# Designed miniproteins, single chains, continued (2), part 87

Each design is a single chain, and the fold is of that chain. pLDDT is the mean over its residues in the fold that is shown.

## One batch from the design tools (miniprotein)

Design m7003
Fold by ESMFold2-Fast:
Structure m7003 (fold): chain A 61 residues (1-61)
Amino acid sequence: TKHTVTVKKAGIDPDTAAKNLADGGNKLVSVESVGDNLQLTLEPGVPSDVDKSAAMIKSAL
């Protein structure tokens, strides 16, 4: 089952963020820019804990 995580932008565009996360082996489906935030959709195998998922994503950006 997929889940969505919202994180603040790290000064990187959504397409670049998606490529960086995928290249890092993260199970990322999509990235969307929503105002000052990135909305990311993740596949099963990523921590279901939102804080852990957000921390993983922030470290990958």
Scores: mean pLDDT 62

Design m7004
Fold by ESMFold2-Fast:
Structure m7004 (fold): chain A 84 residues (1-84)
Amino acid sequence: MEKEEKEKKEKLKKEGMKLYLEGGSLIGLARIKFAVADLILRRHPDDPEARREAEELREEGRELEEKGKELLEKGKKLLEEAEA
């Protein structure tokens, strides 16, 4: 078996793992932001300022979740290529 093929697969596995870790971390942060936004709304339901802060956190969370999903998908693709 070609030595270059093994090196290539190992590189793909490492890169895929890195993207998976980064993506998972961003999704985790998004979930925390969503939870904090929910807590703010629950504690201050009639406060327009609290609602604005919660909406900002939700927007930030959505951005992090989208970026995290992209990184997870890229990582999965690289790991699948390494497995092949």
Scores: mean pLDDT 83

Design m7005
Fold by ESMFold2-Fast:
Structure m7005 (fold): chain A 61 residues (1-61)
Amino acid sequence: DEELRERVKRVVIKMANNPDHDWTLAEAAEYAGVSPATLSRRIRAMGFAGFADLVAAVRSA
């Protein structure tokens, strides 16, 4: 659980540093070293509607 939190945090930081890249759930999950289903569930557990909502939030920061 704590390792998954850290992996997702690293993905968010990478997305924030590469805002012009067209991020997909599959690509983000591959970077985090988890399945797309696992990443999607974690994103929803963090209060986002889904991956697109997370991408929009990161781009708005």
Scores: mean pLDDT 78

Design m7006
Fold by ESMFold2-Fast:
Structure m7006 (fold): chain A 76 residues (1-76)
Amino acid sequence: MPDVIRYVNLTTGETGETTDVDELVPLVGEILAFEEYSEPEPGATLAFRTKEGEVVLASGPPELIRELVRRARESL
């Protein structure tokens, strides 16, 4: 599986992909939810609100999303 995070901004409708959690970390204003799953394949999703008040869903490999959550918590 490519080490890529796919994200959707639910407020603006914009979508994107990144391999670097540091592109998303500065956008995180508030963590809304974090979920890990094993089926059908291991993955994780982070729901967060940006500093501008927009809602974003970021999904990808569990290791990348855990790192995103860890670094976002450290920056808050």
Scores: mean pLDDT 80

Design m7007
Fold by ESMFold2-Fast:
Structure m7007 (fold): chain A 58 residues (1-58)
Amino acid sequence: HHRPPTADTRDKVQRILASFNQPTDDATVDRAIREADTDNDGDLNDTELVALAKRLSR
């Protein structure tokens, strides 16, 4: 499914980025969503959010 990222998905990604002292601007959030979105639907499920957090923690 091709959907634009929801406000909920953006909020979750911003919180993850902030917890790892990463920038939370729109460009960084959009990049993080693209890198973590393995099914290419523009939204992140819990598994994809966990994978993003793991990537930022290493």
Scores: mean pLDDT 72

Design m7008
Fold by ESMFold2-Fast:
Structure m7008 (fold): chain A 65 residues (1-65)
Amino acid sequence: MEKAKAAEEELRKYAKSLGIEVKIEVRDGEITIEAKFETVEQEVAFSIMAVGIALEKGLKSVRIE
C-alpha cells in the first residue's frame, strides 16, 4: 500500500533528522513505532509529526512506544 510506505519513509527520515532510533511497522493502515527519546521535546516533536503524517496519508492509527 503506497500511502503506508510513504508514511513509513517520511517518519524514518524525520526520526533520522532528530537523531532518534526508530523501528517502524506498518500493517493494515496502522503504524507502530518503537522509539527511544532522550528528551520530552524530542518526544513531543516526533509525536506531532507522526500524527500529522498519519492524518495526511489517511492512516487509521499511530502507536508510539
Scores: mean pLDDT 76

Design m7009
Fold by ESMFold2-Fast:
Structure m7009 (fold): chain A 108 residues (1-108)
Amino acid sequence: MIVGVLTDGNPEEAIKKVEEAMKKNPGGTIILVMTDVDTSKTDLGELGKKLQEIADKYNSNLQLFAVGKDGKVYQLGRENGIRSDHKNLDKTTLLPTKMSPEELLNAK
């Protein structure tokens, strides 16, 4: 099962919503899309790490996407898979894409 979570650029709200989704769907796939992200004030690498730790706790797979103020989409963390347990360490690479937030929520 796949659960989409859409938030604004507030990392605290993103963490809360993702953790609630993982609690309801342990072992599932969670797709987080953050919009209007200020990358100069938001440490996306640290946010991705915290969200991966929560995903590991609930044995869930996690896809993290951030839409910057310039409209670019950044993918954080690991590939789209069923489990996030095999965290080898290319974990928080920012990768710009042209996918919309709507497409990202339905990409799985």
Scores: mean pLDDT 64

Design m7010
Fold by ESMFold2-Fast:
Structure m7010 (fold): chain A 67 residues (1-67)
Amino acid sequence: SLEEQRRREELSRILATVPGAVKYFDAIVAALGLDNVESASQAELERVPGIGRERARAILAAIREAK
């Protein structure tokens, strides 16, 4: 849907502001679901394979700034 496409584009833009995060787009969507990313906790992001603590923290900060 157009709504899903816009949410994907917004997440891509957010991840582009965090070094090395863009490659985790598919893994984040698979782990959390596109609709749940905005309410994700740091612990949920850290559970995504390869992200780790520091990148999870940076992604969470970028999500909060985008709102």
Scores: mean pLDDT 81

Design m7011
Fold by ESMFold2-Fast:
Structure m7011 (fold): chain A 79 residues (1-79)
Amino acid sequence: LPKEYDPLKEMIVHGVGLTPLQPGMAPYLVAYRDLSDAELAAALAPFYRTQIQILGKSLEAFEAANADRPVFVAALRAA
């Protein structure tokens, strides 16, 4: 598979990590949805912290936007 073409990387920015999950993203979210909340949080924590600093997004706003996954958000904060 071409390493430069990775729809899951786009999903990290637009569906998980920086923005709430969108219904239209479902085909690209399958692999990450199969991870436990702890596994997903550990994988995304360094990327999430760096990206929210760059984009100026607050952790509280991200938590509110992802209220349907409170365990994931709590694990992400702890990671």
Scores: mean pLDDT 51

Design m7012
Fold by ESMFold2-Fast:
Structure m7012 (fold): chain A 77 residues (1-77)
Amino acid sequence: MSAQEIFQQLLATLDEIKAAVKAGDLARAAELLAEAQRLFDQFVAQRSTLSPEQLQAALAALQAKAAEIAELIEKAK
């Protein structure tokens, strides 16, 4: 898999985590978090194939998704 393909799969997994959190399915969210960590490790291993601009844009997108998930968790309190 290319870094770009891993990145797209990681974004899709983060969106699935958001859906699981919204549904209150914490078991599913935990399984998806483990998968997201695995995909992130693969992405980091291939980061040198990306330009600095591509890497910065990808990290910004991941940070935005992480912030959305954190906000959903805070609102579930």
Scores: mean pLDDT 80

Design m7013
Fold by ESMFold2-Fast:
Structure m7013 (fold): chain A 78 residues (1-78)
Amino acid sequence: MSEEELYLETQVAVAEIAAAVVLTDARNKASKIKDPEEQKKLLEEAVREAAETLRGYADKASDPEVRERIRKLAEEIE
């Protein structure tokens, strides 16, 4: 892997980690909720927040390839 490829992969990985943190926190909170409707709402809100987090990273990325990859990740989780 070239140094440039490693840099691009690192930028995408940082965005993925940020989204994963949002989803993991929500899943941990949801596991303590007994009401299925409340649990579903929490998870749906977390997916939206994770997608918005990914789009925020894409908007800050100067590289078009990084932007496209992160935006695709946001679409995939929604």
Scores: mean pLDDT 81

Design m7014
Fold by ESMFold2-Fast:
Structure m7014 (fold): chain A 78 residues (1-78)
Amino acid sequence: SEEVERLLEEIEKTVYEHYSKTVSPALAKRIAETFRETLQSLIDAGVLDEADLRELLELLRKEDWAAATAFIQRRLAG
């Protein structure tokens, strides 16, 4: 759980840094918080695990937002 929290924090920060380039800081913060809350819900539901969060963080750090979106969509589809 500690490692999951660390990964979620890093993902939230990465999402904030990306969106803060194009939208207001307040909106970027809301987007990042909502993204983290959604991922936490998916972890709690057993849809995502720690390894999935690591892969997602790597994709986001590469700024491969298309691959990050596709990754989440695949996990949600089953």
Scores: mean pLDDT 85

Design m7015
Fold by ESMFold2-Fast:
Parts: structure tokens; sequence; C-alpha cells
Structure m7015 (fold): chain A 119 residues (1-119)
């Protein structure tokens, strides 16, 4: 499950001022890269829950950073899985931001991943 270092990063993310969130999110994505599929999805659920309590701009910026790092670091199948989980959680926690999320995803992710999320 989550390491003490990953839990510390999540706690910092919850308490962080908006200007520190991008750097913390980049670091967190790198730390979760070595986790199992199930552990990664659990970590993403926690991150999106924390971010859902921030303002619109901060949440969307942080989600965009996660998508960009995932696209860069992981396989297309893993990127799709994480992007789908983020989309599902945004829809659940912040339905008001779903269209803005889709617009950001279109700028960062391949068209095939975007189409798969929207189905």
Amino acid sequence: MLTPEQRELLEKLEKAPDDQIPALVRELVRHIAGLTKEERLEAIDRVVDILSKKDDATMLAAVGIILAEVERLWSKEEALEIAQRIYDKVKEKRPDLVEKFKNIAKQILSPEIVEAIEK
C-alpha cells in the first residue's frame, strides 16, 4: 500500500497553498510510478479528492500536471487507465468542472485516450 513518504506528500498536498500544489503533484506522480495498478488508482482517488476541495483553477492546473506526467512516464494503456479514473472522480466530486477537464485532456493526451474517456 502507500509508503510513509507518499502519505507525507498527500498530507502536504492537503495543507499546501495553491502555488506549491503543482510541484507537489509532480513529485507525487513520480513516487506512485512504482506502485501496483490497484495502489496507483487508490492514490489517484485520494489526490483527486484532496484537489476537489481546492479552487477551480488550482484543481484544473493540478489535474493537467498529472495527465502530462502520466503521458510522459507511462504506457498508453496505463495513461488511459489513470485518465479514466481521474475523469470518473472529477465527474463524481466536481461535475461542474467536467467540460473544463475534457478541454485540458484534449490539449495533453492523445486523441485516442480522449475518445475512450468520453464514451
Scores: mean pLDDT 78

Design m7016
Fold by ESMFold2-Fast:
Structure m7016 (fold): chain A 78 residues (1-78)
Amino acid sequence: SVPVLSEEEREEALEKLREQGASEKELELLRLQDRLAKGEISVDEFIEKMLEMGVIDEEEAKEAREAVEAYRERQAAE
């Protein structure tokens, strides 16, 4: 199991990665992934932030949202 990092521990880990040559965009993506894992943001908000950062385009964002909705519907049908 991956230990849940506090906000302070997360920022310390990101600072260490920055010192190792991680880009600001990469650090922002990692911060978003941690927030998603903790339930601080929704999957929909995560997709929107990736689109804002230019990691994915509008078509990829639409496909990701459709995949998440299909997954939720299948889980609700069980």
Scores: mean pLDDT 75

Design m7017
Fold by ESMFold2-Fast:
Structure m7017 (fold): chain A 73 residues (1-73)
Amino acid sequence: GLSPEQRRADAEAAIRGAEENIKLAQEYKSKGDKKMAELYAIKAMFLATVAASLTGDEERALKLIEEAKKAYE
């Protein structure tokens, strides 16, 4: 299995990826590109779920998922 160090590194990368994709979703939403906003929001939700699976921190993942949903709703 993954070492604790590798799990932490992969989780932080997934969290950063989720945050970056939320920002992209918000940008496309502001431009009226609903399809691209939704695609980036879905990618952010997937990355948040991956981070939760690596850390067990479901609360942080749920917060990121809620932010992603707001980016395209």
Scores: mean pLDDT 84

Design m7018
Fold by ESMFold2-Fast:
Order: structure tokens, then C-alpha cells, then sequence
Structure m7018 (fold): chain A 81 residues (1-81)
């Protein structure tokens, strides 16, 4: 987990994106009460490039974890889209 935090810092992602990526990787739901704040921060303070980097990283992490767990190849193909 510490390695993921370092990677997020190296990519210079906004703190809000770091929280979203970490929560998603851990399989945790984002707090419902904070969803409007997250949406506003993403719209106002996060660039399109930053969003792309976060999405790419999340995709890689989810695929990697799925492979480690021996997930169905069809599921991995869906995640790669």
C-alpha cells in the first residue's frame, strides 16, 4: 500500500484523486456525504491529463489484482476496455 501512495505522489495527482484511487484499490466505497465535494473538486481543480493518469493507474492496478486472484480472462478483457 505504501508503494501505491509513493506512485500517486510521483505522478503529482491532486489529494482528492489520491483518495479516490486508494479507496477504489482497497475496494472501499467513497463516503456518500462527500460525493458532491469530490465531484466539485474534480471539475474545478483536476485537469483532464490528471484524470487520465488516475484512470490509467486504476485500470492497471485492478487488472493486476484480478490476474493475481486468477480472475476469468473475459473479466480481464472487459477491464482493459
Amino acid sequence: MEELKKKLEELKLSPILQEIVLATYNGEALPESKLPEYERELEENVSEEELKKAEELLKELVIERARERGADPALIEELEK
Scores: mean pLDDT 70

Design m7019
Fold by ESMFold2-Fast:
Structure m7019 (fold): chain A 65 residues (1-65)
Amino acid sequence: MADEERARALGEALERRTGGKVRVEVADGKVTIHLLERSKEARQLAVQAAVGARILGFEAEIHEL
């Protein structure tokens, strides 16, 4: 059970789902979600991903450009 590997896989799925409008980084028990485009849809998906990361035991942050 590789929680970091699972978090990275979820990040890659989110990046594909948003068409590259979100970027996810996983390091040192922390997931950082970068919102590259200010859209309501991308923001909602980023929030859902942050909740999922916290359920997996990671800290999660959302950064908007």
Scores: mean pLDDT 75

Design m7020
Fold by ESMFold2-Fast:
Structure m7020 (fold): chain A 90 residues (1-90)
Amino acid sequence: MITDEDVDRALAVFDGNFAKMEEEIRNTKDKKERQELIDKIQRTIDVDLQGLADLLEQQGRDDLAARVRAAAEEGRKRLEEILEELKAKE
């Protein structure tokens, strides 16, 4: 059974990974490497966090599923902001 503490840890890991990937994206000058980093963040949001939310809903933890979905939506908005900033600099 997934606990509140497990979700808190998963979201903390996601935030740390996102911050690291953002730094790597901003510092990478190779377009292909940058796209691979973007794709990795996008996959984490759309696959890993979505899968966790679906599993929590299956366990009747709609409250925790909502928290994970909110984190995924915030991650999407942060990624969109990064992409728009990068476009403005090219």
Scores: mean pLDDT 83

Design m7021
Fold by ESMFold2-Fast:
Structure m7021 (fold): chain A 55 residues (1-55)
Amino acid sequence: AVSTTISLEDAVTLVLQLSSLGATVTLDGNTITVNYKGTKITVNFSGSTATVTIE
């Protein structure tokens, strides 16, 4: 897994871009899970930042 911390705005942009490509997006509290062609991306929101993990 690869993990990085980005701004909230960048995280929202990433999720919207992946959704536009046909990714499945699931919301659970402050966590967004994105599944795209076998890749799982987890976005955890904390204040003005988000931690993005790619598996």
Scores: mean pLDDT 82

Design m7022
Fold by ESMFold2-Fast:
Structure m7022 (fold): chain A 99 residues (1-99)
Amino acid sequence: SIKNLLNTVNQIYDLAQKEQYDKAIELAKQLNENQIDFLLLHPEAFDINLTNNLKAKLLTAQGLKKLANGDTDTATEYFLEALKYDPNNIAAKNVLAKL
């Protein structure tokens, strides 16, 4: 469900904010990338208020999933985009500092 997706994304953010990157990456592997992409394009389909804060968290979670797959370049693009929506996204800042 979308509620389970958002709960998982918040858990990923909390782990990465605490610099627990291995756990954040393992949790990000469980994310449905297509569901996140659809939510980012069509938040109205889920009756979700897609704030800049939530966009940044979704993009950060996508970036961590790309890191899990070994795609560091694409992951970096997602983290940089997350910071455009929320410059105070500590999880994205922490992960970028380790790349």
Scores: mean pLDDT 87

Design m7023
Fold by ESMFold2-Fast:
Structure m7023 (fold): chain A 91 residues (1-91)
Amino acid sequence: SDVPTEDSVLLTLGRMVVSIGIQEDKRGNLEAAVESAELFARIAREMIERGASKEVLEEMRELAREFAEVTKSEKAREILEETVEELEEAI
């Protein structure tokens, strides 16, 4: 299908948000990293509520783990670790 699925659109947004968050974190903009973590958590929660596929939720979980591993913000890490737990429970 040439039209993306809702799951694929939300996953693409999740990838973009994590990419932005990691880049901002590398620049020392930890406030933007926190905002990116919060937005990612909202996307993940929306995907869980909509019953996104296990494969897509597993990809979101790995994105959250990657961001959590590299962030220098304790607040962003806490949000991302909570998001990993929510995604693991939904898988």
Scores: mean pLDDT 85

Design m7024
Fold by ESMFold2-Fast:
Formats: structure tokens, sequence, C-alpha cells
Structure m7024 (fold): chain A 68 residues (1-68)
């Protein structure tokens, strides 16, 4: 559901904010790992997983822009 996707995005965001020392690569690895775990738990299609990867990458980029 959208509520579960919103919870995933919030979890990723909160953890990235809690770890300001992480490089962009480490942030992306963490975000993708969380998407992989979510996709496995919810039996997502490859297209749905790819969409969530794009969302996770957007969250990382947005946080990096705010830190610049």
Amino acid sequence: SMDEINALVKEIYDELVANPDWSEEEMLEFARKKVDEFAKKHNLTPEEKEFLYRVAELVVRTLLEKRA
C-alpha cells in the first residue's frame, strides 16, 4: 500500500539523517538494501522494485543538496 511505501521512505530518510558521516555511495547502498528487503517481503515485481530504487535515489540526492 502507499502507507507502507511512505513508511519505507520515512525509515530511509530518518536513518540517512541520523548518519551524516556517510558518503553518497554508503547512503545509496543503505537505501537500495532497504528497498531490496521491502521488495522481498512484499513480493514486488521488477518494475515496482525499480520504481522504489528511483524513489530511494531521489531521497539521497535531496538530502545531499540540503547539506551543500
Scores: mean pLDDT 85

Design m7025
Fold by ESMFold2-Fast:
Structure m7025 (fold): chain A 107 residues (1-107)
Amino acid sequence: AAGQVERVAEEEAVADGRPVVVSIYRHVAPDGRASAVAVVRDAETGVLLAAASVSLDADARGSGTGGGLTVEVEAERLPDGSTRVTVRVRNANGELVFEVEVVLPAP
């Protein structure tokens, strides 16, 4: 069986004067396991700079580095069975340049 991917958010940001696009995807594997993937691309070229993923099955954190950026993804299970996903992008100095929060439905 093929997995399913859905884009849940996409926003433009600026990191160290560089325009970037931050996209968040929800992936459901053929076995029903869900994950969130955050991707940072160069807005001019579309080149992938950094990515991070996190499981949605429990409270979890993931991070990835690339292109002088750090992407952090945190998943927090809510009492109603939904998951709060927080994505943060930091520059080379560790300064927060972008933050977004999305709530994903129960798997």
Scores: mean pLDDT 83

Design m7026
Fold by ESMFold2-Fast:
Structure m7026 (fold): chain A 72 residues (1-72)
Amino acid sequence: MKITVHADGSFTASEPLTAAQRAVVHDLGRAALAAGITGTFTVRELLDRLGASERVKADALAVLGDAEIELK
């Protein structure tokens, strides 16, 4: 699954997202925007760059798996 996060914090996905997936993507997108991060990352790579705790990483990976996130 590929997810694109836009500069305004909105996002689009290659597949329909569940409510839980949308919530996690929204939080990650906001954090990335606040940090000035752009480019394409796996969920784990993005969480590592954001300095997320291991619990937050585990929770996000359980919801999004191996999804790729593109930050514009």
Scores: mean pLDDT 82

Design m7027
Fold by ESMFold2-Fast:
Structure m7027 (fold): chain A 81 residues (1-81)
Amino acid sequence: APSAEEQIQAKLAEIEAELAALRAEALARGDTDTARFLDQSLARIRAYAEQMIAEKVPVEFALATLDFELREVRRAAAERM
């Protein structure tokens, strides 16, 4: 079975891929402000994931937290676009 760290890293990779797609879409529209927001959001989520791994946060809580953060970034990006 995958470790807690492996599960959190896999979730982070999914988030990175989704935010990269949104960033590319923003840039294709000339929306550099939204692209910048997405870059900052990814850096924050990545740091948070690394902190949760370091602090040995229960994997179920860590995954739920990352899902919540992704939903909030999606919402904020949609409001900007």
Scores: mean pLDDT 88

Design m7028
Fold by ESMFold2-Fast:
Structure m7028 (fold): chain A 63 residues (1-63)
Amino acid sequence: MKKTTINYTVEEGDTISSIAKRLNISETTVREVLRSQGKGLKIEKGEVLTITITETPFGNLYS
């Protein structure tokens, strides 16, 4: 397995869905990142989200 870490700065008007689409990840992953950073699923402009994706050779793409 390998880990890829992405830092994303939230823009005005961003939603969980728009961030997930921009980063090509699931909305569940975005929600978990927000929860882990103590945001409680709130999205604020200017916040930096640190997203770590764990991949396997045959799985863990999108969900």
Scores: mean pLDDT 69

Design m7029
Fold by ESMFold2-Fast:
Structure m7029 (fold): chain A 74 residues (1-74)
Amino acid sequence: TEARQAALAAATARLRARDPERLAALEREFSERAESDPAAAARAAEEYARLLAEAGHPDAPALLEQARRALEAA
């Protein structure tokens, strides 16, 4: 469990080191739009999940699937 959390933190740190502006923009987009525009929030979440997958985040495949389902529901 702690090893999993360490892997999550490492993957996020790698992403922020390479593309901090895009990561921050996507986090801001889905946080701000979750209530007012669920479709836009879901698209931002999908892009964020793709970035996490590229960084080797272990939960990225599940997060991507969750974001895609949210897009279909919106």
Scores: mean pLDDT 67

Design m7030
Fold by ESMFold2-Fast:
Structure m7030 (fold): chain A 64 residues (1-64)
Amino acid sequence: GRREALLLEFARRTNFVPEEALEERPELVLAHIENFLAFLEDNPEYFDLLSPEEQEALAELLEA
């Protein structure tokens, strides 16, 4: 779906996981990203520790 495509795009843009993991285990990559997003929602101060590119990619994901 749209959300899954955006989560995989986020992983690709931020080098969240190796490219092999995106191809072989996309379902685990999606689970890891969702866990990361939940962590940031509970700990918003960690958002400021992300790179500008990661912050931009995350903002695009959250707008969807």
Scores: mean pLDDT 74

Design m7031
Fold by ESMFold2-Fast:
Structure m7031 (fold): chain A 79 residues (1-79)
Amino acid sequence: MLSPLEEVNAEFRMLAVRSEAYYAHRTRDVSPETIARLRAMRDDLASMLPDLTPAQQARAQTVLAEVDRIIDQLEAEAA
C-alpha cells in the first residue's frame, strides 16, 4: 500500500512523461537526445508499475502506451 506522498509522486511522474512526449510530438523534435530522454522517463514509470494501486496501474499503462506510440512516431520521422 502506497503512502499518499508516493501516490502523488506517481501522478506527477505520469504527468511529466506525458507532457514531455506531447511537447516533442507538437514540436516534431526527432532528436536522438529527446527520444532517449522520453525512453528513460518511460522506463522509470514502467519500473514503478508493480508498486502502484490498481487504478494507478491502469492509468500508468495507458500513459505508457501513449508515450510508446509517440516515441515510435518520432523514430519513424527521424528515419
Scores: mean pLDDT 81

Design m7032
Fold by ESMFold2-Fast:
Structure m7032 (fold): chain A 68 residues (1-68)
Amino acid sequence: SVRDELARWVEAMKRVIRRMIEEFHMSEDTLLTMIDTYTRHVERRYGPELAREVRRELLEHLRKVLEE
């Protein structure tokens, strides 16, 4: 289903965010821009409700990694 595909995509994006912080030392502002870009693509293809859910999960993951 679309929700299962988005869940797998979100897990992949969480791994990318962690790698960007740990290996490339990317700034929080750059990562927030990346999350905004990806959630805009989700909104365009799957609608605003699923985009809000994806954004929420990616932002929560970003905060968790930055607090480590």
Scores: mean pLDDT 83

Design m7033
Fold by ESMFold2-Fast:
Formats: C-alpha cells, sequence, structure tokens
Structure m7033 (fold): chain A 94 residues (1-94)
C-alpha cells in the first residue's frame, strides 16, 4: 500500500511539473508539489490526520485554480489515494 501511494505521488509530481511549464501557472503547480511533499511525509509517518489535511488542501487548490487541467489532475490524485486507502481498510475523515 505505502509503495503504491508513493508511486502515485511520484507520477502526479511529474505531471504537475509538465503542466506548470506548459500552462504558465507555475505558482499553482509549485504549491501543489509542496502539498505532495507534505502528503508523502504524512504517508511515511502513517499520520492519517495530516494525510486528510493535505488531501483537503489539494481539493481546495483544485477549486480555486483557473487551470481545468490542473484541477482535473489534483481531483484525480485525491480520488486515487482515497480509493487505495479504502481498499486497505483505512477510512479518512475529509
Amino acid sequence: MEDTLLSVLTLTGGVLKRLGKRHKREDDTTEALGILDELQEAIKNKDLKKVSEQLNRLLELAERTPSPELSSVLRGTVDTIVRILEEAGIKLEM
């Protein structure tokens, strides 16, 4: 489970770096990358409260970003992580 979550974050980080360069919204993608770093540390530390907090921060950024592509990537990342955790028997309070 942890390795799968970290793989999702690594792949998402690569997509975000490409989107930031392409869509001239480097500030939003930089913020998203920072949230992914915090999320990665929370996963490694098994801190479910911080995992939930970082996922909510990604959803907030997805709602306020003017980039539909960035919004879609962030929402898809949250959905994927929540699904992996639920399959492992972990229910997040979001």
Scores: mean pLDDT 79

Design m7034
Fold by ESMFold2-Fast:
Structure m7034 (fold): chain A 100 residues (1-100)
Amino acid sequence: MEAALRQQQEQQDLQEGRDYAGRLGYGVALELAKKTSPADGASVGGGLQTQLISQMQSSSPEQTRQLTAQLKELADKYGPKTDALANEAKAEADAAKAAA
């Protein structure tokens, strides 16, 4: 019983870490696109996501847990910016439909 619960938590931690890595990479890409270029932002953000995922795949369960916790903190800092942009895009689309 305990072994099954531990394995389930390890799989969940890994999945959460991958999600946070994706969100962080996307947030970094958007921030760098504003300061440099969209191409440079996409390159750096995509590279960061790939490196984080590779690190998690080669990490122990304990290292994956630590990395996931760190990625959550970073995603909390950058995630709200991406959510704000998504909400702004939705509001613009809704306004365009109302005008049509």
Scores: mean pLDDT 67

Design m7035
Fold by ESMFold2-Fast:
Structure m7035 (fold): chain A 88 residues (1-88)
Amino acid sequence: KFEIDVAAALLEIVLAISKYLDNAPEETIQLLEDTIQKVRDAKSLEEAANIVREAAERVEQLESTDPELKEWVARILRSIAEELEKLA
């Protein structure tokens, strides 16, 4: 649970930075908020890693998001998923 709580906290930091940049569309914010909730509800590190990986793929498909922000968010989400997989 501690590792899942840490992953959720890292996602909250990503969400805060995305909001701070003042160019994050509601779609990106909503996706990150939904992902944080799903990660918090995950029953295993493997489930949490899969949730974050799917979120990274969904971010890359968002049409209304700034390309630089989209690439940055997707990269961080993939990194979090990879670390969770190593700990699983």
Scores: mean pLDDT 77

Design m7036
Fold by ESMFold2-Fast:
Structure m7036 (fold): chain A 125 residues (1-125)
Amino acid sequence: MPKPAPAPTTDPSRPPYSSPSLDYVRDVVLKALLESENAGPFRVLPDVTHSMPDFTKVIDDPVSLGVIEQRLLNRQYRSAEEVIADLERMFDNWLKYFPEGSLLQEEAEELRKLFEELLATLPED
């Protein structure tokens, strides 16, 4: 166990670094999205050299589930709201990039529905 002391009483002077909502987004939402059969295109950033050379020109801040997971592990997110915002940006960027009526757009829509369903049960801090 990394901490030698149990959690003391919560002082208002110390912002919560880990919360029930952040733990839920990490352990339930992100995990479920990564394990989805529709997650393939979202697990890693596309190989722009071979498959999508214009992707980074169309999408200024590309993000994948893997990037979000690494940012979360690196403690770059302060709250579940910041993780959710990156996930929403990921879906918006990919839906914009995928051709209308493509199978990839349909997979993105299905993954987005799963995301929204999981957010409906997000715990409050």
Scores: mean pLDDT 69

Design m7037
Fold by ESMFold2-Fast:
Structure m7037 (fold): chain A 72 residues (1-72)
Amino acid sequence: MDEETLRRAAIEILEKEPDLDLDELARRLYVRLRADLQGLVDIGRWLRAFAEEHGLDLRTLTGRELLEALRA
């Protein structure tokens, strides 16, 4: 699963529902991308890597903050 596909899907989901928690976002990405169990792992890994690269704390990160970082 490629990073650009994940980024685009996350932006589309969060633009409609910016108050989603990150677990629900991961579930929506899983459904949207028709992912298998490995795809769930890939989604989680991508979210962690993206947060680390942009100085975001996944424990406190809101959907709005993630959306702003994804658009940057």
Scores: mean pLDDT 79

Design m7038
Fold by ESMFold2-Fast:
Structure m7038 (fold): chain A 55 residues (1-55)
Amino acid sequence: GEQSAQEAARQIREAIRAGDVATAEEILQDALDSPRLSEQQKQYVLDAYQEALAA
């Protein structure tokens, strides 16, 4: 659900901040492959990943 998407986005931001892009990519892939997330929730997680890399 929405809470799971928000948690994935948080974990991605923390991983990138720590310099662990590989872990962030794994979390992103798990979110995108999840049947429990809507397309809008998947886009939210992807946007968070892209924004964190751009910072």
Scores: mean pLDDT 83

